# Designed miniproteins, single chains, part 110

Each design is a single chain, and the fold is of that chain. pLDDT is the mean over its residues in the fold that is shown.

## One batch from the design tools (miniprotein)

Design m3829
Fold by ESMFold2-Fast:
Structure m3829 (fold): chain A 78 residues (1-78)
Amino acid sequence: MEELLKKLQQAYEEAKKNASKEAVDEIQKHIGKAIEAFAEGDYEAAIQHLEEALAIAEKESKRAAEYLKEALAILKEL
């Protein structure tokens, strides 16, 4: 849990440095939905939301995308 949240925070911080405001807002929205789904025990929905955030990050911030990939790897092992 702690490591997952840390990777999501790192992805958001990197996106803020390099991505457009619109992309940052969408990444934050999808990360928030992923955290909510995870808290509800809906791991499939959490993965789906992180994959949406990753698709946006891959276009605008390679570093944010790497942290989101690490977060997805952690989540998929649960």
Scores: mean pLDDT 84

Design m3830
Fold by ESMFold2-Fast:
Structure m3830 (fold): chain A 109 residues (1-109)
Amino acid sequence: MEKLDEAREAVSRAAVKAANVALQLIDEGKTPEEAIAEAKRVLDEMVKPLLESADEKTREVIQALYDAAKAAIERIVYEKAGDQEGLRESTRRLDEAVARANEAIEKAR
């Protein structure tokens, strides 16, 4: 589905931009919590218009990809910060979110 592929690309681009913001903030000496909060804000601003313009099935996929993107950002930040406990917990959340995203994509086909 052309619209589904466009939605996936848009969320992927938003996730990359948000992750880069988080990594820059860690390099600037911000806490992991501050970096994650700002990255999630950037991701929210980019993804909310996509959710508002999407049909019901595409919205479900965007929401699942958005949840996976948030977990991925947490994992990248904790890995960069050297927080082994945060990395372990965020990796588990990412695996769960990715599984849900894959189910949403299959259901939308």
Scores: mean pLDDT 83

Design m3831
Fold by ESMFold2-Fast:
Structure m3831 (fold): chain A 69 residues (1-69)
Amino acid sequence: AEQARKAAEAAVNAALEQGKDTAAISAYIMGEFGAKQGNPEDGGLAAATAARYHGVQSGADAMIAALKA
């Protein structure tokens, strides 16, 4: 769980450094979330993953704002 969150944060930060916009980052996060959500036996894991990716998206938005300031 912690490892997945840190990996997601690192991936989002790398995408921002490469100039990917928020829409592309959001699509990537939704793709990862959707794949993990597809298994009903992993409902709890899907919810935890969604919460982490939502946090990562907020961080990405903040970084984009900072880079454009």
Scores: mean pLDDT 49

Design m3832
Fold by ESMFold2-Fast:
Structure m3832 (fold): chain A 104 residues (1-104)
Amino acid sequence: SRKEELEERMRAGLEAIRRRAEEEGLPAEEIEALTRRLEEALEVALKELSAEEMEEAARAGLAGDAERMREMAERLGDEEVQKALIAVGLLAGVPAALAEEEAA
């Protein structure tokens, strides 16, 4: 259930990023390419990372702590898994920052 909750949160984050990109007038092809890359990275994260690792990455992303995300990624030997961890941080951090901007 914890991984299911994380997946739901990350997919909601992806939708928020996509919506903002559309509002900013990014080309549809670029939005679809970005969405596909983030979706693929999320699938890798769900397979290769523990719920604890995903939660830690999400916390680092929410804090804007790029150094912490880098340290976490460096512990992973696989480049795709490193990208997946970074994507989890972005999927948590970017939508939260956008929500704060809209609330201001």
Scores: mean pLDDT 79

Design m3833
Fold by ESMFold2-Fast:
Structure m3833 (fold): chain A 97 residues (1-97)
Amino acid sequence: MPSKEEIDAAAYLLAAATFVVTSRKTGSSEGLKKAVDYALEAARLAYKVGNLDMVRTALEIAREALEIARKNGDEETYRYAEQKVAEIEKLLAELEK
């Protein structure tokens, strides 16, 4: 049975993925920042319950937002996303111990 944390994490992953798709079409810096913020919140919730696959999914979404910011030449959003990606990578590394 999924925990409340896993249900909440799934909702954040869906929101993050939606902002990635929308921001790819619109070029929205705010949308990309929201995507990585929601991915990090999902990763933190998944980490709390030891759900490695959800942390990996959050990392994939955050990396996709980072790549969109890079392609757009949006240095501010790229640096913001890079910090969030690094935080998710730390959570993943701790779970793999």
Scores: mean pLDDT 88

Design m3834
Fold by ESMFold2-Fast:
Structure m3834 (fold): chain A 79 residues (1-79)
Amino acid sequence: SLERQQLLAGFALIAAGGTVYLAERLIKKKAPKELIQKELDAAEDVIRWLESNRHLLTPEQQERLEELKARLEELRKEA
C-alpha cells in the first residue's frame, strides 16, 4: 500500500542519514579506505532509491534528502 511505501521511504531516509554520518566519522578518523568506500557506496545506494521514489517523501523529507545528497558528494571528495 502507499502508506507502507511511505513508511519504508522514511526508514530509508534515516538509514541514509546514518550511513552518511558513519562515513564522515570514518573519514575524520582516517579509517581504512575499504571501510570508507563501503559506507559511501551504501549511502549512495539508499539515496539513489530515495531519489527514484521522491514522491513517497514529505516536503520536509525531500529537503533532508537534498542535504544528504550534497553531503555525500562532499564526503566523496574528502575520501
Scores: mean pLDDT 84

Design m3835
Fold by ESMFold2-Fast:
Parts: C-alpha cells; structure tokens; sequence
Structure m3835 (fold): chain A 141 residues (1-141)
C-alpha cells in the first residue's frame, strides 16, 4: 500500500515537472504492482477503437495518471480513451460524482481537440492528477 502511494506521488510530480521519462518509469512500475491485484471493480472493459484494455485498466488511478501523461505528451486521443476507462470504473464503484468529473474533463478535451493552449492543457492535466489522488484513496485507501 505505502509503495503504491509513493509511486502515484512520483508519477504526479514527474508529470507536473514535464519529466515524461520519469513519469513513464513510475507508471510502468505502478502497472507491474497493480496487475496481480484483482480489479477493484468487476468491469467488462470493451475494446475502445484499436485499444484492448488489460487488468491494470480496472483501476481508475492508473487510467487517470496515463490520461494526464498522454495529454502532457499531446496525445489527446489516448487521454480520451483512458478517461473512458476511468468513467466505467467509477460507475462500477458507485461513484457517479467522480464519473461525472471524468466525463466533463473528457468532453472538454473532445471540444478543444487539436486547439488546446499550453495553459488550458496544464489546467486539464492538474484536474486529472487531483482526480487520480481521489481515485487512489477510493481504490487503495
């Protein structure tokens, strides 16, 4: 539990600094540790386009951190896909409030696709990172 929290905070700090390599390393380690854990929600995650969800996608914390990283990288499509996974997990966990917040972020990215300023992107990334902290306390707290 403490090791997962340290990895989540390392990923958040790396994304905030724009240290994409450190963020990818922290997320790879986080995925490795959560993969043998049962999904918090029994969600039948269907393929989204060409993306096939794995066992780590059953955790909203992982999906939200990856959405933040992809958004920081300028990959808005991958961020949207990861937000769709987080919405389904939050709904399965009985948290329609968090699902709605994730949907609102997703819709904002969709509306401004290819048009996000650096400031708007930074604002959305921070919203994703705070939502990932809430997801972590819900799933592992």
Amino acid sequence: MEELRELVERAIEAIRRGDLEAAQEALTELRSLVRPLAPVAEVDLKPVGNYVPDATDGHATVSLLEAALYLEMGNEDAAINNLELAVEVFRALGRPDLAKEAEEIREEIKRNRGKLSEEERRELVERLLELAREAFELEFG
Scores: mean pLDDT 78

Design m3836
Fold by ESMFold2-Fast:
Parts: structure tokens; C-alpha cells; sequence
Structure m3836 (fold): chain A 82 residues (1-82)
């Protein structure tokens, strides 16, 4: 499950990097990196909170294909941490 969550988080980061720069993308990427770090430290509750924060930042953005793909990967990461 942890390896699956990290895979989805990395895929979300790749999609966001393709979406172009914005403050919301930058904040979402920061939270994705923090979620991966938290998983590696065994802090799954902190990891889930960072995934939720990344999703909240993306919810402030308009829907591009890359943002939609990133949101789907973040949701799957969150499910893998449940």
C-alpha cells in the first residue's frame, strides 16, 4: 500500500509539472513532496493531511487535463493510505 501511494503521488507531481506554473500548482507540489516524506517516516496521518491539502489547492484551479489527472492520482494515493 505505501509503494502504491508513493507511485500515485509521483504521478500527480508529474502531471502538475506538465500543467505549468501557478501558485496553486507550486503549493500542491510542496504538499505532494511532504506527503511522500511523511510516508517514508511512517507518519500516515500526516501524509493523508498533506494529500488533502494538495487537493484543496487544486480545487481552486480551473480544470485542465493535467489538473484532472493529478487530482485522480491524489485521490488514489489517499485511498491507498486508508
Amino acid sequence: MREEAIRHLRQAAAELSAAGYSPEVDEALRHVAEAINAIRKGDLEKAKEHVRQALAHLDKMGDSPEVKAAREHLRRALEALE
Scores: mean pLDDT 85

Design m3837
Fold by ESMFold2-Fast:
Structure m3837 (fold): chain A 61 residues (1-61)
Amino acid sequence: GPLEEAIAKAEEKLAAIEAALEEARQVNDVHGRVGERELARFRALYEEAVARGDVEALNAL
């Protein structure tokens, strides 16, 4: 349903952020730290939206 599709899209975005973070860590520590904070923020918003079943919030990620 719409919630499952929104979750799948958010998970694809999360995977892209994790891949970008891995690449950034190979370049320098500063970029790695920024990526880690962005990943943590994305994950927190994702988990909250999933817990609430908030399709609109998931699609906004």
Scores: mean pLDDT 78

Design m3838
Fold by ESMFold2-Fast:
Structure m3838 (fold): chain A 110 residues (1-110)
Amino acid sequence: SLKKLKEELQKKLDENLASFLAQRKQQVDDAQTQFDLDVLASLLRMSATIYEKHGDPLAATYYRLLGQVYYKQGNIDAAKEAYDKGIAIAKETGAPQSVIDEIEADKKKV
């Protein structure tokens, strides 16, 4: 059925995307130079904006990673703004409560 085909395709896309997100999280953790942080901030802003325009709850995860990059750069105001936007998008798109809790926990460290 068309429904089953859509569900199978979505599952495969979700699995591939989870792998890419894990790699991006590792890049954020490993980034220590200002150049690497600037590159990651640009990539994460682009990804967050694209997912946000499509109403995808993954935008919240990308805004969370962006907030972590800003925090590493010492840009506290930008980090808080990115986290707040991630929380707002997560609530609007019906993302899991665990996503909201993780972003709120990151914001408390700032």
Scores: mean pLDDT 84

Design m3839
Fold by ESMFold2-Fast:
Structure m3839 (fold): chain A 68 residues (1-68)
Amino acid sequence: TPREKLIEFLKEKAKRYPEEKFYLDNMIRGIELGGSFDSLKDMARSLEQETGNVELAREILKKIDELE
């Protein structure tokens, strides 16, 4: 499903970005709890603001848009 694909994407990103793992794990939990794609986009924007990792946040937002 689109949600399962997003979880796998975020798990792979957590391996490449260990400093952002806490935020990525929170996004995975949000998906598992039935969060909306809009709430997940807000979480990606929070990741950018808190970590400064603009590229990772952009990749996540693009992936969410591809799966909607």
Scores: mean pLDDT 84

Design m3840
Fold by ESMFold2-Fast:
Structure m3840 (fold): chain A 74 residues (1-74)
Amino acid sequence: KENKEIAKERVVKLLEDYAAGKISLEQAREEIRRIVGKEFADEILKADLSDPEKMREAAEKAVERAYRIFPEAI
């Protein structure tokens, strides 16, 4: 898979683990921030994580925007 697709899967998994109570908000924020940066990590975590479709859409949109700004840095 493309690196961008791997990043999307990692962010979705972190959001799923957080929504399921497997990891803390702080841990989820830190790991997502490492993938997409602080601004987009905070934006994703404000999304409705109880809706799987909205969660995936937020993750995908943030990864796409991060890769548009920093395609080689992420």
Scores: mean pLDDT 73

Design m3841
Fold by ESMFold2-Fast:
Structure m3841 (fold): chain A 81 residues (1-81)
Amino acid sequence: LSLKEEAEVYLALAEIIHTVARLAKERGTMSDEELIEAYRKALEVYRKALELARQAGDENTMKQAEELIKEVEEEIKRLEA
């Protein structure tokens, strides 16, 4: 995989983790502690995608990762309140 392709794969993986956690929250199938852990995992993977996208010079993937990182950080903050 090129750095660009690797960044896109990590972004997609983080989005899957984030979506699964969001659905679990909506369905009430996970505790707040479990949701925070899942969101933190998504955050780690998004940050990896951002770093790889930056190395690849992929501005579109960087912008997507930055926006999704912000969303996950807000979701974690809400659950910790």
Scores: mean pLDDT 87

Design m3842
Fold by ESMFold2-Fast:
Structure m3842 (fold): chain A 99 residues (1-99)
Amino acid sequence: KIEEIEKELEELVKKLEKAIEEGADEEEIEELVEKIEELYKELAKLTKSQTEEEVKQGIEILRAQIELDILRQKLKKEGVPQEEIDEILRKIIEEKRKK
């Protein structure tokens, strides 16, 4: 059961990365994110190895990563040069990592 959920999570994360990279609809991205969150919560319940705090932090990190990826795709659609997009995302990631 645990291995089954872990496998599904890994598959969904890969699908999410592909969907964002390919410029999928916000609705499709949100559906994948919600499914990942549900499986993550289920895995935490089954393992009993994670605190409520740890589960919340994991979900928060996932949401933050998704926001950055969505921003990247939005900037690409608006014609912002790849070089500038990379600089913007790098600065945001560095700022979040410091804090």
Scores: mean pLDDT 71

Design m3843
Fold by ESMFold2-Fast:
Structure m3843 (fold): chain A 70 residues (1-70)
Amino acid sequence: SVLERARKLVRDPRASPIEVAVAAILLAGIEFARRLLADPSTPAAVKEAARRELEEMERQIEELEEKLKK
């Protein structure tokens, strides 16, 4: 899952301090977006935006993973 991937990046010994910070921010954002999507009181337009933000955060996780491969 994207959460597991973000957690791996936060713990990756190859990651610089800024890369760890970015991964931690993405982890928090992914967790928050998932909570919005799970909450039945969240408006449909907000859920649609949260889905797009999750896709973007997943792309950023993938980019960070590629950078760490060197």
Scores: mean pLDDT 84

Design m3844
Fold by ESMFold2-Fast:
Structure m3844 (fold): chain A 114 residues (1-114)
Amino acid sequence: AELERYENLFRLLIGEPLPADTPADEQAELRARVEKLRAGDLDFIREFTKELVKIFTESEDPKLRALAYVMLKLLFPTLFDFLFGPAIPDLSEEAQKYIKEYQEKVRKRLGGKI
């Protein structure tokens, strides 16, 4: 459930459609989050950044950690470098593999940009 929600959020950020079976309330929630990011809602950006940092540093799911990493670098590269530049958290080989896969999707859809 959590992984699927963040994968769907990532899809919207890179301009991919949501799966057809995604619940309408989840679609509305995820689209609202993307719109707040695009609008520069600073309160939302602050809370979302904290959320992604927590997932990246604390999640036991290597795919969730990879999604958080890629989204943080995509949306907030300066903040990512400030927080993790001196000491990147230890990443499993599985997490590193998923990071490369998500980075490739970003390059294919956006040329490495939002």
Scores: mean pLDDT 81

Design m3845
Fold by ESMFold2-Fast:
Structure m3845 (fold): chain A 70 residues (1-70)
Amino acid sequence: SAYTDEEVKELLAASSLTSLEELKASSSKTVQNSILAAEGMGKALGLDQALTEKLTLLLFDVEVSAARRL
Protein backbone atom coordinates (compact mmCIF):
# COMPACT_ATOMS: atom_id res chain seq x y z
CA SER A 1 0.00 0.00 0.00
CA ALA A 2 1.07 3.62 -0.52
CA TYR A 3 2.15 5.32 2.71
CA THR A 4 2.12 9.02 3.61
CA ASP A 5 5.45 10.70 4.54
CA GLU A 6 4.26 10.81 8.17
CA GLU A 7 3.39 7.07 8.20
CA VAL A 8 6.83 6.27 6.71
CA LYS A 9 8.53 8.34 9.45
CA GLU A 10 6.52 6.59 12.19
CA LEU A 11 7.32 3.10 10.83
CA LEU A 12 11.03 3.91 10.46
CA ALA A 13 11.19 5.39 13.99
CA ALA A 14 9.66 2.14 15.34
CA SER A 15 12.09 -0.07 13.32
CA SER A 16 14.48 -0.23 16.34
CA LEU A 17 11.75 -1.81 18.51
CA THR A 18 12.33 -5.57 18.85
CA SER A 19 9.44 -6.79 21.04
CA LEU A 20 5.64 -6.73 20.83
CA GLU A 21 5.56 -5.02 24.26
CA GLU A 22 7.69 -2.12 22.91
CA LEU A 23 5.51 -1.84 19.77
CA LYS A 24 2.31 -1.76 21.87
CA ALA A 25 3.86 1.02 24.00
CA SER A 26 4.40 3.16 20.85
CA SER A 27 2.33 6.37 20.63
CA SER A 28 2.19 6.01 16.81
CA LYS A 29 -1.28 5.35 15.36
CA THR A 30 0.42 3.78 12.31
CA VAL A 31 2.28 1.26 14.51
CA GLN A 32 -0.85 0.54 16.61
CA ASN A 33 -2.97 -0.05 13.47
CA SER A 34 -0.33 -2.45 12.07
CA ILE A 35 -0.29 -4.44 15.33
CA LEU A 36 -4.10 -4.57 15.54
CA ALA A 37 -4.41 -5.81 11.94
CA ALA A 38 -1.77 -8.54 12.47
CA GLU A 39 -3.30 -9.72 15.78
CA GLY A 40 -6.71 -9.85 14.09
CA MET A 41 -5.25 -11.97 11.29
CA GLY A 42 -3.68 -14.40 13.78
CA LYS A 43 -7.01 -14.73 15.59
CA ALA A 44 -8.90 -15.27 12.31
CA LEU A 45 -6.42 -18.04 11.36
CA GLY A 46 -6.94 -19.74 14.75
CA LEU A 47 -3.32 -19.30 15.85
CA ASP A 48 -2.32 -19.50 19.52
CA GLN A 49 -1.02 -16.37 21.29
CA ALA A 50 2.69 -17.18 20.82
CA LEU A 51 2.26 -17.80 17.07
CA THR A 52 0.12 -14.65 16.72
CA GLU A 53 2.87 -12.61 18.43
CA LYS A 54 5.50 -14.02 16.02
CA LEU A 55 3.22 -13.31 13.04
CA THR A 56 2.66 -9.74 14.30
CA LEU A 57 6.42 -9.09 14.52
CA LEU A 58 7.03 -10.61 11.05
CA LEU A 59 4.26 -8.55 9.43
CA PHE A 60 5.54 -5.38 11.12
CA ASP A 61 9.05 -6.07 9.76
CA VAL A 62 7.53 -6.46 6.26
CA GLU A 63 5.77 -3.05 6.62
CA VAL A 64 9.00 -1.38 7.80
CA SER A 65 10.87 -2.92 4.83
CA ALA A 66 8.19 -1.61 2.44
CA ALA A 67 8.39 1.90 3.99
CA ARG A 68 12.21 1.91 3.60
CA ARG A 69 11.78 1.39 -0.18
CA LEU A 70 9.65 4.55 -0.54
Scores: mean pLDDT 78

Design m3846
Fold by ESMFold2-Fast:
Structure m3846 (fold): chain A 72 residues (1-72)
Amino acid sequence: MKLTGKELDELAKKTGKLAKVKDEKGNEYVIAPGFVEKDPSLKDKEFELIEEFYDPKIAAELGKKGVGYLKV
């Protein structure tokens, strides 16, 4: 499923889950709810949704760094 950063952020906010995504260049990222608010440049960028998941360790790491996403 291909989603814009905005659509993906809305989905993540509804589920409360992290999402593993791939960009149009094939780079993989883990995103958290609110990631577009932290980096608005991602709003209109297309991503392929790979999976949604819970991972407290990754969520805590993103929170500590104050970032909305992490490159895999």
Scores: mean pLDDT 82

Design m3847
Fold by ESMFold2-Fast:
Structure m3847 (fold): chain A 81 residues (1-81)
Amino acid sequence: LIEEVKKLINSLKNKKSREKLLKLVDELEAKGYSPIEITSEVIAELSYLSSFSSEKESKELNELADKLLELLKQALKEQAA
């Protein structure tokens, strides 16, 4: 999950947003957050960043958020009984 999240973040064209999100992932990992919690926090940050971005950048951030949400849903469905 986390490697897939990092790969998707690295696909962003905006270097500042990319670096900020990667730093967030690293900080949350250092604090002991689970992969599911980290992914949820990244989705929240993408939504926040999109509110202050240009229309074109906002579209890219929202598309990334949608992809991360699908990864999160898949991870939650695969939870052990």
Scores: mean pLDDT 78

Design m3848
Fold by ESMFold2-Fast:
Structure m3848 (fold): chain A 62 residues (1-62)
Amino acid sequence: LPSEEDIVAALEALGLSPEKARAAARFIVENNYRVTPEELAKRTGLSLEEAEAAVKAVRDLM
């Protein structure tokens, strides 16, 4: 499984701010990598489009 740091790096590469990338990565890791884009957007303040891209990026790291 990717580390929190690996996820942050991948999300920053997608153009997310460091603060958004860290918040999203932490939420994903704390929920054992089992998050929907809708839940991620709701809990972290990402747009649904940003959340869909983030969930896909994490799956590509697995």
Scores: mean pLDDT 84

Design m3849
Fold by ESMFold2-Fast:
Structure m3849 (fold): chain A 96 residues (1-96)
Amino acid sequence: SMAALRALLENLFRNIRDLAERTLRAAGASDAEIAAVVAQIEALGREALARLEAGEPLETVLEAVKARLRELLADHPDLAAQIEAMIDRVAAHVAA
């Protein structure tokens, strides 16, 4: 259902945000830098939900999210890879 998919995506983006905040803080990023990245992740989550509600396929939306996160986290490739793996696990779960 759309309600279940929305809840799953909201949980995914919360986990992405939390991982990014923890990882960047551990790497010595400033509170301002962390807040900027978190705000962009939250904006990506809202955009992803809007695109799904507009009827775009989940796989298309998640691939676009992965591409934008790779650009956002270009200086943190290990973090980008961990987030991509999280997204791929959610996509696989929905496809099952």
Scores: mean pLDDT 87

Design m3850
Fold by ESMFold2-Fast:
Structure m3850 (fold): chain A 71 residues (1-71)
Amino acid sequence: DEALEREALERLAARVPKILERYGIAATPEDLLTAEGQEAVAERIAASPRAEEAHREIGALQREVAAELAA
């Protein structure tokens, strides 16, 4: 369902930048709504000494958003 995929992307785009800010990684909601922006943010995460922690927290958020949309 394209509408559910879009809703998931918008919820992630709103929340992921705040997570990344705690790790000193710059990102905007607009970055996460485009393939090019997602690639740039992924590169910034990979360059961080805390990349593993950031990826774990993003993974938890992805599961949380999936659960919200299933309700």
Scores: mean pLDDT 82

Design m3851
Fold by ESMFold2-Fast:
Structure m3851 (fold): chain A 81 residues (1-81)
Amino acid sequence: MEEKLKEGKEKLKRFEEDIEELKKLAEKAKTDEELQLLLEGTENGLGQLELLKKEYPELEEEIEKKKEEVEKLKEEIKKKL
């Protein structure tokens, strides 16, 4: 169980890093094509976080917070389109 939780936390940490990268790319995006690719990235990220939550229910609260961050980013990207 401890090893599984460490793996889940490492996966969640990678998602956190990916979310921060998406935020930076969204700030720099100048074209609708770039924004659409980032929007697809947010949708994929949400799906992966949902799967991670099912695999690691102990991390549900942390994962839900990351899902909220991605949803907020998705709305920010949509406003630029």
Scores: mean pLDDT 81

Design m3852
Fold by ESMFold2-Fast:
Structure m3852 (fold): chain A 73 residues (1-73)
Amino acid sequence: MTEAAVLAHGALELSEELLRRGVAEELAKQGRDLAEKVLAMLAAGQTPSAELLAELRRVTEEMREILKELKEK
């Protein structure tokens, strides 16, 4: 599995958790859409751009921090 695929699947898992909790729904939907776009590109044999992967990492990190704060409070 490529680094991009691992990142995209991780983003989907985090977005599903946020949506299930009803928290940061707009960010979660953004993360899901970015992850689905990356996975679709990989399935088509395309390489996601460095910019797209950087944005997916940023959104994934933001979702992870929100979930961490929710669990610690």
Scores: mean pLDDT 82

Design m3853
Fold by ESMFold2-Fast:
Parts: sequence; structure tokens; C-alpha cells
Structure m3853 (fold): chain A 74 residues (1-74)
Amino acid sequence: SMEELKRQAVEEAVRLTKERIGEVDFSSRESIDAFAEEIVEEVLKKYPELRDDEEAKKEIKAAVINVLRGLGPP
């Protein structure tokens, strides 16, 4: 289902963000946003069905930002 795909995409985004957190430049919001957008694109390559779903892309990006802010997993 689409809901299951979104859940898996969010889980993958969290996993990738944790794996690559050492690469993040926290010196600016622009750098943080660029990193989040990069993770979203990597996730969309694995879940291309979500590419035209603006809500799903926002949820995936929010999950990345939540990990970077040190809040609990999405």
C-alpha cells in the first residue's frame, strides 16, 4: 500500500541519516537543508512511486530533520 511505502521510505531516511550523520555540516541551516534534500533524493531512488507525492517528500524530509535535531525517531 502507499501508506506502507511511505513508512518504509521514512524508516530508510532515518537509517541513512544516522549512517551519514558524520558528513553533516551543522555550521548553517543551508548546509543542513542541502543534506536533508540529498537524503530525500536517495530515498526516492529506492521508492520512485513516491516521487510525485509532495506530502510523502515532506514527511521524509521532516524525518531527516528530526534525527538531525536529536529528537526521537519519526
Scores: mean pLDDT 82

Design m3854
Fold by ESMFold2-Fast:
Structure m3854 (fold): chain A 81 residues (1-81)
Amino acid sequence: SAMEELEKEADKKELELLNEIYRALRAGDLATARRLIEELVEFTFEYYKKLGIKPKLSKEEMLAQLYAMADEMVASLRALA
């Protein structure tokens, strides 16, 4: 169905972005990670809009939370190296 195809494409795009974010974070490239996080949040909000789903967080709240998680992940990875 058209809905199943949309969900599969969204899952694929999300996974691709998450993998790129992880690679940037692992490399300590916070600038690239932040750009990719912004792309992920924009994609997620557009996808939810197409489905008529109201997000639990605002775009600003989601960005702030993901940026904080990215900073913590980089700090943790550096501590393990």
Scores: mean pLDDT 81

Design m3855
Fold by ESMFold2-Fast:
Structure m3855 (fold): chain A 81 residues (1-81)
Amino acid sequence: PPPSFTEQLLAEAERTKEVAEATLKREFPDVEFEISIDENYVVKVTFKDGRVLTAGLTRDNVLILRETVNGKGVVVARLPA
């Protein structure tokens, strides 16, 4: 994609990462996790046990967490951001 679209996607992923980190620290303060952005600008949450979820942010500021099962994204949580 053109650089302008790539930068927009990265900016949205970075915002999603910041919101996910703040929301997860608020809702689950005792849970250890790391957040990263992959090469496809997908925000990933990795837990200490090795479980990986993907994070998305809606326009209504709801954090959506999904787990991939048999190549399909399954919504496992919806959290107000």
Scores: mean pLDDT 80

Design m3856
Fold by ESMFold2-Fast:
Structure m3856 (fold): chain A 70 residues (1-70)
Amino acid sequence: SELEKLKEELKRLEEEFEELQRELDEATARFKATHSKEDLERMMELGAKLVGKATEIVSLKKEIEKLEKE
């Protein structure tokens, strides 16, 4: 079913989001220790990816909710 496929994709995206959050936490801790441009750029890159992933999750959750109400 389409709904089941979307729920599986949501689970995958949420797992990827949690991994990116951990990577961002590590990059943030590293930047606080080093204050290097490279560590700042890594932190910003991960932050941007996290925002993109959060947007996809919100969109997919809305699609799932719509299908469950139909």
Scores: mean pLDDT 86

Design m3857
Fold by ESMFold2-Fast:
Structure m3857 (fold): chain A 81 residues (1-81)
Amino acid sequence: SMREEARRLAREALERAEKLIEKLLKEPKEEAIKALERGIETLREDIELLASSESVVDQELRKAAEEALKRFEEALKELKE
């Protein structure tokens, strides 16, 4: 079904975001901070774009993007502390 495919794509997107965070955290602190801040901005733009969509795929991708945003913000906060 389209819903199952949408959930699979959303899960894969979130897994990629998690791997990206782990990779960025291995960079020098200042570079990691800048990369995470850019990622947060991009995710906010993506969420805004997806928010106007009635597509089941876009709704599931928006949920994944919102979860990824939360994880990026948590990683950024940890690095700045």
Scores: mean pLDDT 84

Design m3858
Fold by ESMFold2-Fast:
Structure m3858 (fold): chain A 94 residues (1-94)
Amino acid sequence: MTKEEKLELIDKAIEHAKKAVEAAQNGDYESAARHLAESVEYLAKAQGKPATPAEIVEREFLELAKQGFDVYKIAKMAYRVIEEAAEKLKAELE
């Protein structure tokens, strides 16, 4: 994988994490779960690490929502973690 390909994956990870937060804020938990799963996959691929399967990430996020957890807060925390990891990886590629 080239440096340019890794940077594209990092940008996609950040964008999907942001979309997950926006969807969760609007009560669209299915879209939030999907975007979070995609963000995790893109970041893992950029890092050369195995990703948790999308189906598991989506299922767990939706189960938390069903149990009454504040998934908007969870999405915001996930976004922060993903953004921090992405920025660190981006710096290592420069």
Scores: mean pLDDT 84

Design m3859
Fold by ESMFold2-Fast:
Structure m3859 (fold): chain A 100 residues (1-100)
Amino acid sequence: MSEIEKKIKKLVEEFKKKLIEAVKNNESEEKIRELIEEFVEELMKLANGDAERLKIAADLLNEMLEELYEEYKDNEKMQKAIELLKEIAGKAIEEFNNSL
C-alpha cells in the first residue's frame, strides 16, 4: 500500500469515527454538515489534481458508505448523513473531473 493510500485511508477512518460519534451524541444537522464539508475538502486536497488518488479516495469513500448504510440502516440520522455525504462528495468529484 502506497504512502498516499495510507494517508487517504487514515483520513476516511478518522472521519468515520467522528461521524459515528456525532450521530450517537445527537449533534445538530449543521454540525454534521460541517464535519462532512471539512472531510470532503481535506479529501480533495489529498487527491491534489491526481486522477489515481481521486479513484483511491472514491473507492474508500464508497466502501465506508456501504458499511455505514448496513450497520446503521435503522438509524434515520445516520441515513440522512450518508445521503448528505453522497451529495457533497459526488458534487466535488464531478467538479474535479470537469476541471481536468
Scores: mean pLDDT 81

Design m3860
Fold by ESMFold2-Fast:
Structure m3860 (fold): chain A 55 residues (1-55)
Amino acid sequence: MEIKKEIEKLESKPVNQLTLDELRELSRLQARYKIETEPENERVQRLKDVLEELE
């Protein structure tokens, strides 16, 4: 996925130069990036543990 590159492109500009729409897109991309790059996040790990208990 090119999510990281999209984030880097938006972050290359000062936040004050980003439009509200671009800021919303950046937030959405950052959330998706975090889910993909931090599968070991404590919340995600707990969800996996619960699912393993269910089989």
Scores: mean pLDDT 67

Design m3861
Fold by ESMFold2-Fast:
Structure m3861 (fold): chain A 84 residues (1-84)
Amino acid sequence: MDEIEARARQRLRESTDYLVKVLEEKGKKKEAEKAEKEGKKAEEGTPYDTMAMGSYLQHKGGKEDKKLKEEKEKKKEEEEKLKK
């Protein structure tokens, strides 16, 4: 039990930090603060709640990171066109 709980909390913290970092890079500081608060609140719950929130935040972070990469790639393509 304790090992699963510790791992779930660690994963939740990492997922929260990842999502916060991606949202901050996108200029969405308010969304980043909300994600951090949701992560902290989930740590106080059961290990199952912590694990579920960790998975949710990781998925959300991955989705936001993909959008950020697509936006950066599109801008980089336009900048590379200007390098000529």
Scores: mean pLDDT 74

Design m3862
Fold by ESMFold2-Fast:
Parts: C-alpha cells; sequence; structure tokens
Structure m3862 (fold): chain A 86 residues (1-86)
C-alpha cells in the first residue's frame, strides 16, 4: 500500500516545512548537544537518504535530499561552534 499523498500535496507540505525550518533554525542551534551526538547524527544521514531513495517517489526523494542537506548544514554548524569554543 503506497502513501495516498499526491505530488501537489507533497510539494505543498514541503513549502510549509521549509518555512518552519527557517523559523526554527535559531531554536535548533540553541538546543544543547554533545560532539558525539552531532557526529553520530551526521554519520547516519547518508543511510537515511539512501533508505528513502530506495522506497520513494521522485518527489519524496527530492524532499528527502533537501531535508538531509538542511539538517547536515545545521549539525555541521553546531559541531563547528562546539569545536571552536569561542
Amino acid sequence: MAPPLSDEELRAQFAAWRALAAEKRETALALPATKEELKAQLAELPALVEEVEANSTAVEQELAREHAAMLRELLEEKLKKLEEEE
């Protein structure tokens, strides 16, 4: 049984999530995390994207790649701040 969402509905959801991601970026950066936790999350991102790409439509794959890219950027920025300790 495939998910019942249309490509148009998926794109509309993506636009909403993108707006929320921008709003939550500062909050996400302020949340406490250890270097070990951030490195573990970064290491898991490629496998999560591959899992989605194996089982998803073209639109879902596009959304997964953009989500992974945004999350990777956020995690890398948080890790850099913890490593610099300025």
Scores: mean pLDDT 70

